# Designs tried in a protein design run: designed miniproteins, single chains. Part 21

Each design is a single chain, and the fold is of that chain. pLDDT is the mean over its residues in the fold that is shown.

## One batch from the design tools (miniprotein)

Design m756
Fold by ESMFold2-Fast:
Structure m756 (fold): chain A 89 residues (1-89)
Amino acid sequence: LSKKEEIEIVMTLAGMAVAIGKRAGLVSDEVVEKFNEAMKAVQKGDYEKAIELLKEARELVKKESKNPEDAQTLVNILDKAIEEIEKLK
């Protein structure tokens, strides 16, 4: 796989976790919006912007979550996406 394809796979998996979190009421619309903006940045090849937006989404999850355990799971998933983009870009 190309680096671009590997990053897109990582983002797709993270996006599924964000969608599950939204359905479970653990994630705000603002978090979903920031993640979608990050995905668009990845599609444009703007990995620095994608990392910035993922970090913003991560902090929103921490700030807004009412369940610390579920928040930590989502934070870890977003952190993994950030790490993989930084490693592959």
Scores: mean pLDDT 81

Design m757
Fold by ESMFold2-Fast:
Structure m757 (fold): chain A 63 residues (1-63)
Amino acid sequence: ALTTTQFRLSETQRAELREGLKANGYSEAQAEAAIAALEATRLSDDKDEASTAVVRAVNAGLK
């Protein structure tokens, strides 16, 4: 197992997160945006930016 401060979600983890978001009423586009923001955040390793990026990505789909 590789432990790093920068990583990507596995295909299974992305699918599970997507389904969870859709179950809570988010669209597929909003779920994909949130997953992309989360992965980008893991690459930057900035927790405050992480929270902001995920929320911004989800909310972008609400327009």
Scores: mean pLDDT 61

Design m759
Fold by ESMFold2-Fast:
Structure m759 (fold): chain A 67 residues (1-67)
Amino acid sequence: DDFQQRQQQLRDAVRRTLDSGGSSAGQVRDILNQMGLDVTPYNISGASGISMDDARRVSNIILRHLS
């Protein structure tokens, strides 16, 4: 349902952010906010299923691109 669809959208946006160097960083933040989650490596890893190292990289891209 809606939660599973948002999880898949988050996984896709996370992958695009890692592959493109930040063009989807805003989408990752927006999806996390829609899920009621702060932009942290723990929340990114837990919601998307990626490793903590990749989640830290995504978090850093979001902070640099959107700050």
Scores: mean pLDDT 79

Design m760
Fold by ESMFold2-Fast:
Structure m760 (fold): chain A 61 residues (1-61)
Amino acid sequence: MKGEIAVATEDFTAKSPRDLTVKKGDILEIIKEVDEEWVLAKKLSTGEIGLVPKSVLEIIS
């Protein structure tokens, strides 16, 4: 699951410097799966990259 576009379905606040804060409605590119619960993603509006829980994302392409 890489190069896919996802939308944040809920807010997520970063808990560590490696995490990416997202708001509901943010569009992200999935760079890679890290494990079953986390992906490395890029926020398309800012270019910021970080870890996001898969549970807050919905794949749209």
Scores: mean pLDDT 82

Design m761
Fold by ESMFold2-Fast:
Structure m761 (fold): chain A 109 residues (1-109)
Amino acid sequence: MEKLQEALKRLVEAVKNGSPDIDEAAREAAKALIEYLKEQNPELVEKMKTPDALKDPEVQLAIDSLVDGIVSLAGEYAAEVLKRLADAFEEMGYPALAQAFRKKADELE
């Protein structure tokens, strides 16, 4: 949890300051999020790799909880933070998670 909070705070600060390291901060935050999810429920993470992941209510509830936490932490920067995380998730092989985060970012704008 502490590593995830630090990585997310670093990403929020990078977005707020227009840092050239935003993409790196997003990759580290995405890694921390996936590791946190694996520690809590490894089966859920495997479901998140499947094309039907977003049809699973357990997956959807987990994503909604993560997004709510990020929105609370990032405030006015939440939409950009979610978009940067979505790009990192897609690069890591979690396209359903990337799609969900992009959709939530669009809903905030």
Scores: mean pLDDT 81

Design m762
Fold by ESMFold2-Fast:
Structure m762 (fold): chain A 68 residues (1-68)
Amino acid sequence: SSNEDRVAILVGFIRREVERATHLSPEQRRAGLEAFAATESAHLREHHGLSDAQIAAFRAAVEEIAAA
């Protein structure tokens, strides 16, 4: 679906930005990603109609990036 493509594109973008942010500590990276994911999840739900399952998949992908 277009929402699955949107999530995949956004996750890819986040992964590339994290790779560029080598100056951030793991703690700073995690805090920033958690704040971003919370705001973006609300936006995706309200403005793009993502399901709870799609939001959960997005948040899981961001948590995986934060843990890497």
Scores: mean pLDDT 81

Design m763
Fold by ESMFold2-Fast:
Structure m763 (fold): chain A 79 residues (1-79)
Amino acid sequence: ELSKRALVKTIAGALHLIAGDYETAVELFEEAIKEDPNDAFAHALLAEAYRKLGDTEKAEEYRQKALEIDPNNELAKKL
């Protein structure tokens, strides 16, 4: 069900997020979500990237979207 292209972008975004390149992580997660809008982890990772950038409103927006897709998403629940 998940696009391999979306998965590759999610993995690349996560690596940039770990490296502290939050702006590039946001771009990659946004592209992943465009390819797979129902990926709760991509939404939760985008929320974390916005949180790291200090954009609290966007972080909460994408955290809520992740929980709407998967209420049991552990990453979104911890944000």
Scores: mean pLDDT 83

Design m764
Fold by ESMFold2-Fast:
Structure m764 (fold): chain A 90 residues (1-90)
Amino acid sequence: SLEEEFKRLAENVVKLLEEAGASPDTIEKVRELLEKAIQAVKEGNFEEAKKYLDEAIDLISEAMKDASFEQEVNLAVALIGLATAKVALS
């Protein structure tokens, strides 16, 4: 199901942020946005889900500006996952 797939995506994104050494504040904000996106998917509100995914993408992109070169790979993978999820909701 889409809900199950999005829960798996959210778990993987959070793990990638933790492995990249993102700040606890950034991880918390992204987690909250992904929880809201999952709730929107569950309700069939794909437009709202995409908005939350966009906000999560923006936060990760901002964190990437301060990331070391070694941390960028995990952040890039997280961004690709979220962008792919938005396409799946189209």
Scores: mean pLDDT 85

Design m765
Fold by ESMFold2-Fast:
Structure m765 (fold): chain A 89 residues (1-89)
Amino acid sequence: AARVGEEALAALEEARAALEAGDRERFREALERALELFRELLGEEAEERLEEAWERAVELSKDAKSAEEAMKIALEVLEELVREVAAEL
């Protein structure tokens, strides 16, 4: 559990770095990696928790000026989800 949580946070950090560098392909790959690790971490609840996190990200990004700003908000929401799940374990 702890190792998967650490790997998920590392993947989200890589996605953030790629987004700041403007590397859309690397961002996508890092985000997909993080989502796979989330499914391992959350098990059967993964899709429900990810859907709730995505809805939160959409609500928070409604005033975003760009796709990059919206994606930064989504990364913050996903990082918070990993921290919450790690605290529950």
Scores: mean pLDDT 74

Design m766
Fold by ESMFold2-Fast:
Structure m766 (fold): chain A 108 residues (1-108)
Amino acid sequence: SAMREALVRAAGDAAREVLEEAGVPEEQIEAVVRAVEALVQAILDEDEDQELVAFLDLAKALGVENILLSPEEREALLNLKRAVRAGDVEGVREYTAKLIRLMLEQKA
């Protein structure tokens, strides 16, 4: 589906842009991009088990362990899920970028 490909690409591109600006190594950027793309695919498939797996892979790729999501991170993730389900490409870009920035700040 062209819409599915656009949503997956939007999330991957947004994650890459944030990580490149943060000076993250390319190998780590590739891992995060793959995890975010898998997360968007799981949301589109309504597969809650794969959504959890993809989120844990994302956390691992970002170097975040023992995650209790902050209220702001939970809100960003919920807004990302809503944007994916609505086919909102710009919302997927915005909320992916916000989620990645928040998770990177917790690692510092």
Scores: mean pLDDT 86

Design m767
Fold by ESMFold2-Fast:
Structure m767 (fold): chain A 74 residues (1-74)
Amino acid sequence: MTPEEIVDAAGVPESKREEAVRLLEEAIQKAKNAKNDFEKMEVIGEAARRLATELGLTPQQVAKAASGILKAVE
């Protein structure tokens, strides 16, 4: 899945799409560079926190985006 596909599947509003895509791109790169599964999950958790706090996404949108990041790095 691309960052754009994840954002669209999560139902992120168009006004926040570009910012969400950039955040997901950074999270996916960091997760791919993680040394172990624990560090990978920490990166995904931080991305979820930022989607909620910086972009104001709903818990359901955040959960879908986090699931998409996990699938993109496996």
Scores: mean pLDDT 84

Design m768
Fold by ESMFold2-Fast:
Structure m768 (fold): chain A 80 residues (1-80)
Amino acid sequence: SSLEEMKKLAEKAKEIALSPDPFDREVGIALLEMLAGLAKASGDKEAVAFIYRQLAEVYRALGDTELAEHYEKEAEEIEK
């Protein structure tokens, strides 16, 4: 399904975002943000929530606790 394909792409983007290379990290984050935008445009709440949770994990791993918490809250609000 398109949802399963989107989740797979988001997981790969997260792997790139967790790269030790700062350039690859920025590319991975940008890919996750782009995928979230596409999911929002299609009205796929499950995909948006999933991608936001991937962004939260990335930012938490990078030490940005405030931004991680922001994306976790956004995902929770969408899944209400």
Scores: mean pLDDT 88

Design m769
Fold by ESMFold2-Fast:
Structure m769 (fold): chain A 65 residues (1-65)
Amino acid sequence: REEALRALAAARAAELADRYLALPAEEREAFRANTVEPAREAAARGNAVAAALLEALEAALAARE
């Protein structure tokens, strides 16, 4: 179950990372406010899906930068 959720999170994170890197800097601020910050808050509150997505997104961005 968690492995399947991690795989789905990784696929979604890769899509989001590609989209984020295509954005100009001004739109990246909106992306962080609307996507990253809510996920970070949910992960801090114990949401495992949000935590997996955030971790996968950070890894995907690091791999592309």
Scores: mean pLDDT 75

Design m770
Fold by ESMFold2-Fast:
Structure m770 (fold): chain A 67 residues (1-67)
Amino acid sequence: SMEKEAQSRIAAAHAAGAIGEAGGYAEGEILKRRGESEEEARERGERLEREAREHERERIREIEEEL
């Protein structure tokens, strides 16, 4: 059913958002090891995390609009 397909797609969007958030955190840690300032590394990591979660929210909105 379309409802089950939508639920699966929403679950995938949540998973992608979580992966993106983890990736942003990991990027921040890598930048610290490369000699970037702790503040610059944090700001870049937080930006990537925010972008991942914004993409997740937009994807869910699109799925809900298709219902």
Scores: mean pLDDT 79

Design m772
Fold by ESMFold2-Fast:
Structure m772 (fold): chain A 68 residues (1-68)
Amino acid sequence: MLEEYFKALLKSKDTDGDGYVSVEDAREALIKGGLSEEEADEILERVVNKQGLVSIDEAARAAVELRK
């Protein structure tokens, strides 16, 4: 449930349909999902790739692990 909730928020920002979002879009989605700015930034440091993109699946999973 919680992972699917974060996936839905992140997917709403996925205009390309490729399963990746920008760091800014991921940050907004995570904060909207109930994470603090610090929690969102901690997740983004872990999951951002070399192109500045964030996998929806990885970000949602990390958010669930942090919140349980």
Scores: mean pLDDT 76

Design m773
Fold by ESMFold2-Fast:
Structure m773 (fold): chain A 62 residues (1-62)
Amino acid sequence: MSQDEFLKELKEFLESNKHLSKEELQKLLSEFLKSKGVDEETIKEITSDPDKTLERLEKLLS
């Protein structure tokens, strides 16, 4: 998957799951990223801090 397609799917994933708790969203996001071939190191960086996960993703998608 190209970076553009990945970001589009990521944005759709976040919109579809925005009503989940931070913990549930973090867990599903980790699995989503892993399924898309994102490396474990990057996943850990994104999901290590639940409070920062959404901030990082919104910054990435803006």
Scores: mean pLDDT 71

Design m774
Fold by ESMFold2-Fast:
Structure m774 (fold): chain A 87 residues (1-87)
Amino acid sequence: SEFEKLAKEFLEIALKTAEENKDEELLKKLKQAKKEVEELLKKKEYEEVLEILEQILNLLKNLFPDKKESIEKGEELIKKMKKLLEE
């Protein structure tokens, strides 16, 4: 449940970043990724969720390198999710 909360928080940050930057193409891709993540969370495929979120983080770093606060928060959420899988 904690993993699911962190994953959802990450997706909210990514979606908000795309919306604030008016990147409609990225928004469409992120909405599709959110649907895929929600299906994987139902199956408890947490490692696969983490892979998708890491791909999204790398995309955000490439498209919006100046959005340091959003990137740092995303990195921290991924770090917390990784820790939950190791415990």
Scores: mean pLDDT 85

Design m775
Fold by ESMFold2-Fast:
Structure m775 (fold): chain A 67 residues (1-67)
Amino acid sequence: GLSEEEKKKLEEELEKLEKEAIKAHIEGDLKGLAEQLKRIADIYEKLGEYEKAERLRERAEELLKEA
């Protein structure tokens, strides 16, 4: 599995991407929001949170259809 150092780096990256996703949402940037959600999903998948990753990817796809 992932080392504790790798997990910490992924969690720090996740926090940064979540802040960018919130910013995109506030600004009405649907394409930017979708891009951040896909990146967040990739991190959750690396952390073993597959169901959360799949839900985020589905939401990103929906947003791209609206953009």
Scores: mean pLDDT 85

Design m776
Fold by ESMFold2-Fast:
Structure m776 (fold): chain A 125 residues (1-125)
Amino acid sequence: SLREELDEALAEAAKAAEAGDVRGFVEAARRLLALTRQLVASGDPEDSLYAIRQLSLALALLEGIARTLDPEARARILEALDRANEHLKAAAEAIGRGDLETARRHFAEAAAAVEEALALLEEAA
């Protein structure tokens, strides 16, 4: 199931983060993002909220990695993560209201910010 694939991607991201494997983390986080996009696009509220929660857990791992980096790289990644988290929150709230169009727009903005944070992490590693 897509939920099992999300759980696997999150577990891979956590394992890579613990190992200091930046490339493995970015690959797992991108897979998690793609699966989250698929579930949000399906329009199922419970699956969409589950996927957003799993993505948010991966972003918490990324925040932990960012805090070990130099101040300039850390500041840029944390700023992108703040934007991603604000849009994920807005997407989750829109899903809760049944406003799937607004949820899709906020998720697109969150996804762009996540990709920016991951690219900045690869640049800093």
Scores: mean pLDDT 89

Design m777
Fold by ESMFold2-Fast:
Formats: C-alpha cells, sequence, structure tokens
Structure m777 (fold): chain A 91 residues (1-91)
C-alpha cells in the first residue's frame, strides 16, 4: 500500500517530466525558443531531483528498478539537448 503510493508518485513525476519535454519540443517547432528553454530547464531540474531521490533511496536499501534510472538518464539527455537547441536558436 505505502510502496504502491510511492511508486505512483514516482510515475506521476516521470509523467510531468515527459510532458514538459514534449511541450518544449512543440515550442521549438513553433519558433518560441525562450519558452522552450524555460520548460526544458524545468524538466532537467525535475529529472535530476528525481534521480537523486532514487539514488538516495537505493543507498538506504530500497529496491529501485534499474529501468527507472535508465529512463531518467534518457530524459535528462533529452532535456539537455532541448536546452542546447533552444540556446542556439536564441543566437
Amino acid sequence: SLLDKLDESIHEELKKIKELIEEAKKLLEEGKPEEALELAEEALKKAEELKKFLEEAKANGAAVPEELFEELEKLIEEAQELIKEAKEKLE
């Protein structure tokens, strides 16, 4: 029950990160690099904070699936690429 609620919270945060990345991509396609940068930076911050939380949980003996770390690493890379592209479009 408590573990299920924690898993749900983690998945909801992952969903928010993915939604921020998707919106940042759309804003770049629309020629709005300033707005895209803000959302991509927020996505990166959330992904890094969630990764740190999961690393600390694993260090304290929690069974954290390796797949969650792999997914977060991919999301961090996507957010970093979007930040770079947005900054390049801002001259």
Scores: mean pLDDT 85

Design m778
Fold by ESMFold2-Fast:
Structure m778 (fold): chain A 74 residues (1-74)
Amino acid sequence: SEKREYVLQLLSKKANELVDELGTSSEAMAIVQEVMQEMAELAKKLVAQGKSKEEIEKELEKFFKEKMEEIKKS
């Protein structure tokens, strides 16, 4: 499905952005895996709720921004 393919592309893009921001240390990769798992679960819920591609992108962007703010405060 087009929506599923779009969501997978968004998740892939966000994974690359996390690696670029946090680096490739063991600690950074553990954080990347945790954040990507949470984003994948959020995306799954949004798809199940019948959200549009635009709504899914907006919610994932919001989650990503909030999660990055949390990481920077730690």
Scores: mean pLDDT 83

Design m779
Fold by ESMFold2-Fast:
Structure m779 (fold): chain A 57 residues (1-57)
Amino acid sequence: MSLTPAEAAALGLSGREHGVFQLRSRGYSQEQIGKLLGISRATVSRLTRKVLERLGL
């Protein structure tokens, strides 16, 4: 799965939500994404869920 910046903006994703989705689509784990973005794994999990809800997945 990949999103263009225009698609992410149209779906109302924040830059952080878009960043989490891009890293997930590249196969990074929630722990790895948390380390890369400087946020907790729990925050990555919450942002991932919000992105999937916005995508209807």
Scores: mean pLDDT 73

Design m780
Fold by ESMFold2-Fast:
Structure m780 (fold): chain A 87 residues (1-87)
Amino acid sequence: SELEEKIKELVRKGQEVAKKAVEAMEKFPEEKEKILKKLEEISKKFEEAGELYREGKYEEAEKLLEEIEKKLEELEEEIEKLKKEAE
């Protein structure tokens, strides 16, 4: 239950970061490929975390969710840096 709620919260955070990524791809077409690749990597990790959760591997799922959270933070920071450098 707690892990399920954490997954839901992280999915919501992922959707928020994805919106920022779409805006960044519109403003910085040269960065589009890099941003898309990072989004794909994060999406892949979400699928893996879901599989681990279904298999009852809760500790492994939690560790992968921690990695996803870090990747989302990294992508958000990269987007903010692009915006700052464009000003």
Scores: mean pLDDT 84

Design m781
Fold by ESMFold2-Fast:
Structure m781 (fold): chain A 62 residues (1-62)
Amino acid sequence: MLSEEELKKKAIELALTHDPSKVDELLELLEKINRPEVKPLVEKALLLDPDNEKAKKLLEKL
């Protein structure tokens, strides 16, 4: 099991790839963390995939 710190580190690494195919994996990690601190990473996911409903819902929930 990954700690919250390890999940954050992995999410940042995925975001830095700038790969739209990684958006879904990135969002899964951000959902598990579920903290306002990850809002900038959710916003970055929306820049890569602007129509992603999961990212929009997560941003509203945070």
Scores: mean pLDDT 77

Design m782
Fold by ESMFold2-Fast:
Structure m782 (fold): chain A 76 residues (1-76)
Amino acid sequence: SLDEALELAQKGGEAYKAGDLETAIKYYEQAAKAASAHPPLKARLLEELARVLKEAGDYERAEEVLKQAKELRASA
C-alpha cells in the first residue's frame, strides 16, 4: 500500500542517516515492493535504493534497479 511504502521508506532513510546501509537497503527494497501499484513512487524508491547500493559498493545491483526505475518512468 501507499502508506506502507512511505513508512518503510522513512525507516530506510533513518537507517541511512545512522550509517546502517544494510538495514537501509532492506527497508528501501520493501518500500519499492509495497509501491508496486504506484509506478512513479516505485521509480523514486528504486532510485533511492540505487544510491544506497552504490554507497555500499554494490554497483551491479544499483544499475539493475536504476534500469527498472527508468522503465517505470518511461511507461508512466
Scores: mean pLDDT 86

Design m783
Fold by ESMFold2-Fast:
Structure m783 (fold): chain A 96 residues (1-96)
Amino acid sequence: MEEEIKKLIEEFKKAMEEYVDALAAGDTQKAREALKKMFETVDKLIELVDEEKRSKLVSLFTAGVILAVGYLLEGRVDEARKAIEETAEKMYEIAK
Protein backbone atom coordinates (compact mmCIF):
# COMPACT_ATOMS: atom_id res chain seq x y z
CA MET A 1 0.00 0.00 0.00
CA GLU A 2 2.78 2.52 0.85
CA GLU A 3 4.55 1.77 -2.46
CA GLU A 4 1.29 2.33 -4.40
CA ILE A 5 0.63 5.63 -2.55
CA LYS A 6 4.21 6.78 -3.29
CA LYS A 7 3.79 5.87 -6.98
CA LEU A 8 0.50 7.81 -7.23
CA ILE A 9 2.03 10.87 -5.52
CA GLU A 10 4.97 10.77 -7.99
CA GLU A 11 2.51 10.46 -10.93
CA PHE A 12 0.49 13.40 -9.51
CA LYS A 13 3.65 15.54 -9.13
CA LYS A 14 4.71 14.76 -12.72
CA ALA A 15 1.22 15.61 -14.04
CA MET A 16 1.22 18.95 -12.15
CA GLU A 17 4.69 19.77 -13.54
CA GLU A 18 3.44 18.92 -17.08
CA TYR A 19 0.35 21.10 -16.47
CA VAL A 20 2.40 24.14 -15.33
CA ASP A 21 4.91 23.71 -18.21
CA ALA A 22 2.06 23.39 -20.76
CA LEU A 23 0.30 26.52 -19.44
CA ALA A 24 3.59 28.47 -19.52
CA ALA A 25 4.09 27.36 -23.17
CA GLY A 26 0.45 28.10 -24.14
CA ASP A 27 -0.08 24.42 -25.07
CA THR A 28 -3.79 24.01 -24.29
CA GLN A 29 -3.91 20.38 -25.50
CA LYS A 30 -1.05 19.24 -23.23
CA ALA A 31 -2.51 21.25 -20.32
CA ARG A 32 -5.85 19.41 -20.72
CA GLU A 33 -4.10 16.00 -20.85
CA ALA A 34 -2.03 16.81 -17.73
CA LEU A 35 -5.12 18.04 -15.83
CA LYS A 36 -6.94 14.78 -16.70
CA LYS A 37 -3.98 12.75 -15.36
CA MET A 38 -4.01 14.82 -12.14
CA PHE A 39 -7.72 14.09 -11.49
CA GLU A 40 -7.33 10.37 -12.33
CA THR A 41 -4.36 10.10 -9.94
CA VAL A 42 -6.19 11.90 -7.09
CA ASP A 43 -9.26 9.65 -7.58
CA LYS A 44 -7.05 6.54 -7.26
CA LEU A 45 -5.29 7.99 -4.20
CA ILE A 46 -8.64 8.74 -2.48
CA GLU A 47 -9.69 5.07 -2.96
CA LEU A 48 -6.55 3.90 -1.09
CA VAL A 49 -6.91 6.12 2.01
CA ASP A 50 -9.18 6.21 5.07
CA GLU A 51 -12.37 8.29 4.75
CA GLU A 52 -11.12 10.93 7.23
CA LYS A 53 -7.99 11.57 5.09
CA ARG A 54 -9.94 12.07 1.83
CA SER A 55 -11.20 15.61 2.58
CA LYS A 56 -7.68 16.68 3.68
CA LEU A 57 -6.16 15.32 0.45
CA VAL A 58 -8.80 17.02 -1.75
CA SER A 59 -8.34 20.34 0.10
CA LEU A 60 -4.54 20.14 -0.18
CA PHE A 61 -4.73 19.20 -3.89
CA THR A 62 -7.11 22.12 -4.60
CA ALA A 63 -5.00 24.65 -2.63
CA GLY A 64 -1.80 23.42 -4.33
CA VAL A 65 -3.24 23.79 -7.84
CA ILE A 66 -4.61 27.29 -7.06
CA LEU A 67 -1.24 28.38 -5.60
CA ALA A 68 0.80 26.97 -8.52
CA VAL A 69 -1.50 28.57 -11.14
CA GLY A 70 -1.40 31.86 -9.17
CA TYR A 71 2.41 31.94 -9.29
CA LEU A 72 2.34 31.05 -13.00
CA LEU A 73 -0.06 33.94 -13.80
CA GLU A 74 2.52 36.28 -12.18
CA GLY A 75 5.34 34.74 -14.28
CA ARG A 76 6.83 33.08 -11.17
CA VAL A 77 7.44 29.67 -12.78
CA ASP A 78 10.12 28.49 -10.29
CA GLU A 79 7.79 29.24 -7.33
CA ALA A 80 4.96 27.40 -9.14
CA ARG A 81 7.23 24.33 -9.42
CA LYS A 82 8.18 24.57 -5.71
CA ALA A 83 4.47 24.77 -4.80
CA ILE A 84 3.91 21.52 -6.78
CA GLU A 85 6.76 19.76 -4.95
CA GLU A 86 5.56 20.93 -1.51
CA THR A 87 1.96 19.90 -2.32
CA ALA A 88 3.08 16.41 -3.37
CA GLU A 89 5.18 16.03 -0.18
CA LYS A 90 2.26 17.13 2.06
CA MET A 91 -0.15 14.80 0.23
CA TYR A 92 2.23 11.87 0.80
CA GLU A 93 2.50 12.68 4.55
CA ILE A 94 -1.32 12.65 4.87
CA ALA A 95 -1.85 9.53 2.70
CA LYS A 96 0.84 7.26 4.21
Scores: mean pLDDT 82

Design m784
Fold by ESMFold2-Fast:
Structure m784 (fold): chain A 68 residues (1-68)
Amino acid sequence: SVKEKLEELKEEVSKDPEFEAELVGEDTLVITQKGNILKLIGLALRIIGDYPDLEVSIEGNTLTVRGK
């Protein structure tokens, strides 16, 4: 399910102390990066490649991931 994929992504992202990840409800994962915007963009590209049923958006230092 989308929720299981978002929980998996939250666990992986949370291993890096430069990222903060929060699951909002059951359908949205919000990821904040504390320094390097290029690292956030790189993560967004990896998510698009690995999870074709998820969509991503970036605004400022925040990456939002949700089901299509």
Scores: mean pLDDT 83

Design m785
Fold by ESMFold2-Fast:
Structure m785 (fold): chain A 69 residues (1-69)
Amino acid sequence: MRSPVVERLLERLEELEKVAPPELLPELEELRRELEELLEREFESVEEEVGAVLRALGELLDLELRMKK
């Protein structure tokens, strides 16, 4: 089963894409690809899933911060 947390991150990313300046669209597209990869991935442990999600969340928050500038 796909991770509900990763699905939530993708939904948040889609909201950001709607308001993002064109210069940030390539970085958002890159993160989208990473999140789509995570959705298809089967994790061996909860720790692996949590680690991957936290990394993606960090990238998403960095992009959100850049957009506020």
Scores: mean pLDDT 75

Design m786
Fold by ESMFold2-Fast:
Structure m786 (fold): chain A 67 residues (1-67)
Amino acid sequence: MQEQIKKLEEEIKKNPNNAKAYARLALLYLRAGDYEKAIEYAKKALELDPNNEVAQQALKLATEKLK
């Protein structure tokens, strides 16, 4: 898990407009129970690609957990 997060963070540093990398980070943080970071990365992914279903689902699920 930490290796996957590190690789995605490196991809984002190389290409800050990579919506798929942000969506994947949101999903990984959601799975890890870090709902605040999941929301942050999901919002960034949706800012770049509003139709990204993975980011939309991650945002919805993480937000529900913070209720």
Scores: mean pLDDT 82

Design m787
Fold by ESMFold2-Fast:
Structure m787 (fold): chain A 83 residues (1-83)
Amino acid sequence: NLEKGLEALEKGDYREAAYYFSKAATQGNIEAAILAANSFEKMGLYREAAVAYDYAASLAEKEGNTELADIYRKKAEEMRKKA
């Protein structure tokens, strides 16, 4: 899923990239959650981007990375302001 997302991103297919990155994120991949958020943001889907950033923050908290969690919660708030 991460590999397929990266392939889609390379082709400029943000919709397909968001789909595969979201699947990889549900498997606990923080990087994939961030890439899904970036793909949603590129499409102007700010609500979906906010959800993906919140999910990345949640995964970072579970990993014990409070600093990274704080960064992505702030990005989610930025996305919500644009929505």
Scores: mean pLDDT 85

Design m788
Fold by ESMFold2-Fast:
Structure m788 (fold): chain A 75 residues (1-75)
Amino acid sequence: SLEELAKKYLGDAWEKASEEVRKELLETIERGEITPELAEEFGKKLGVEPKVIFKLEVEYHVPIGLERIRAGIEK
């Protein structure tokens, strides 16, 4: 789930974040709306580098196992 990815990449920053910030981040990622400006803003709010926010969005929209999915499509 996206929440499990957030816990994995943000760790303590996720647990220390307010419910409002967590909800806003998850909704923005689900919509694919993370811009460089939003990554900076969320990074500042969570105390993490913006690249961590981008990594979370990429991992959510491009799931691990892409090669396995491609192999399935070829059948």
Scores: mean pLDDT 74

Design m789
Fold by ESMFold2-Fast:
Structure m789 (fold): chain A 70 residues (1-70)
Amino acid sequence: KSMGEIIGERVREAREERGLSQRELAEELGISPSQVSRAERGDLTSLTLEQIKKILDYLGLTAEEIIEEV
């Protein structure tokens, strides 16, 4: 798996555990629902590193968890 795919899978799981839709997560983060959808599919090209960090921080995910999964 690519790092993007691992990040996307973790974001989706954490969002679903919180009972949030992609739109609701996007509203909390101040980004578009299409950006959330792309991130969950492993497509990080439309996101800045700051936006990725904001998503991870909001969901309680750490960079070290993702690095360990790689």
Scores: mean pLDDT 75

Design m790
Fold by ESMFold2-Fast:
Structure m790 (fold): chain A 82 residues (1-82)
Amino acid sequence: KVDELAEKVKEELRSKGLTDEQADYVARVAKTLLERYEKGMSKEEVKELVNRAADALVKAGILTPEQAEIAKEILMKAIDEY
């Protein structure tokens, strides 16, 4: 389940113009956050971590601010549908 959603997130990010490398970083974040949700973290807490993770990727130079907003949108939707 978690691996399927991580793969779907990666495909959606690539369709929005992110590189394979950028999409892989965001998909790894998605997998980690969904595993935290399965261990009892609330969806609200997981969504807060999405914002922090996306901001960290911008600070690291992996994503632009615009790409981070796209990633947040895709991750929030994946979490809501999980």
Scores: mean pLDDT 81

Design m791
Fold by ESMFold2-Fast:
Structure m791 (fold): chain A 70 residues (1-70)
Amino acid sequence: PVREEVEVEESEREVAGKKYHVKTTTTVRTYPDGTVEVTRDIKVYDENGNLVLEASLVETVPASRLAEVL
């Protein structure tokens, strides 16, 4: 069994007079061995809704280390 939690965060930024919408999707997966995987998917849209940048970050933390960083 795997536990999965998803959080979506949205923000707006203005660069050189243009508005951009930044959407970050964070997925936290807990595996049966106690390993936690955190995936962050970042998408940047221009003012017309076109995707202009996409980046993904994946971090894996053992449960034993999570208790020390909280």
Scores: mean pLDDT 76

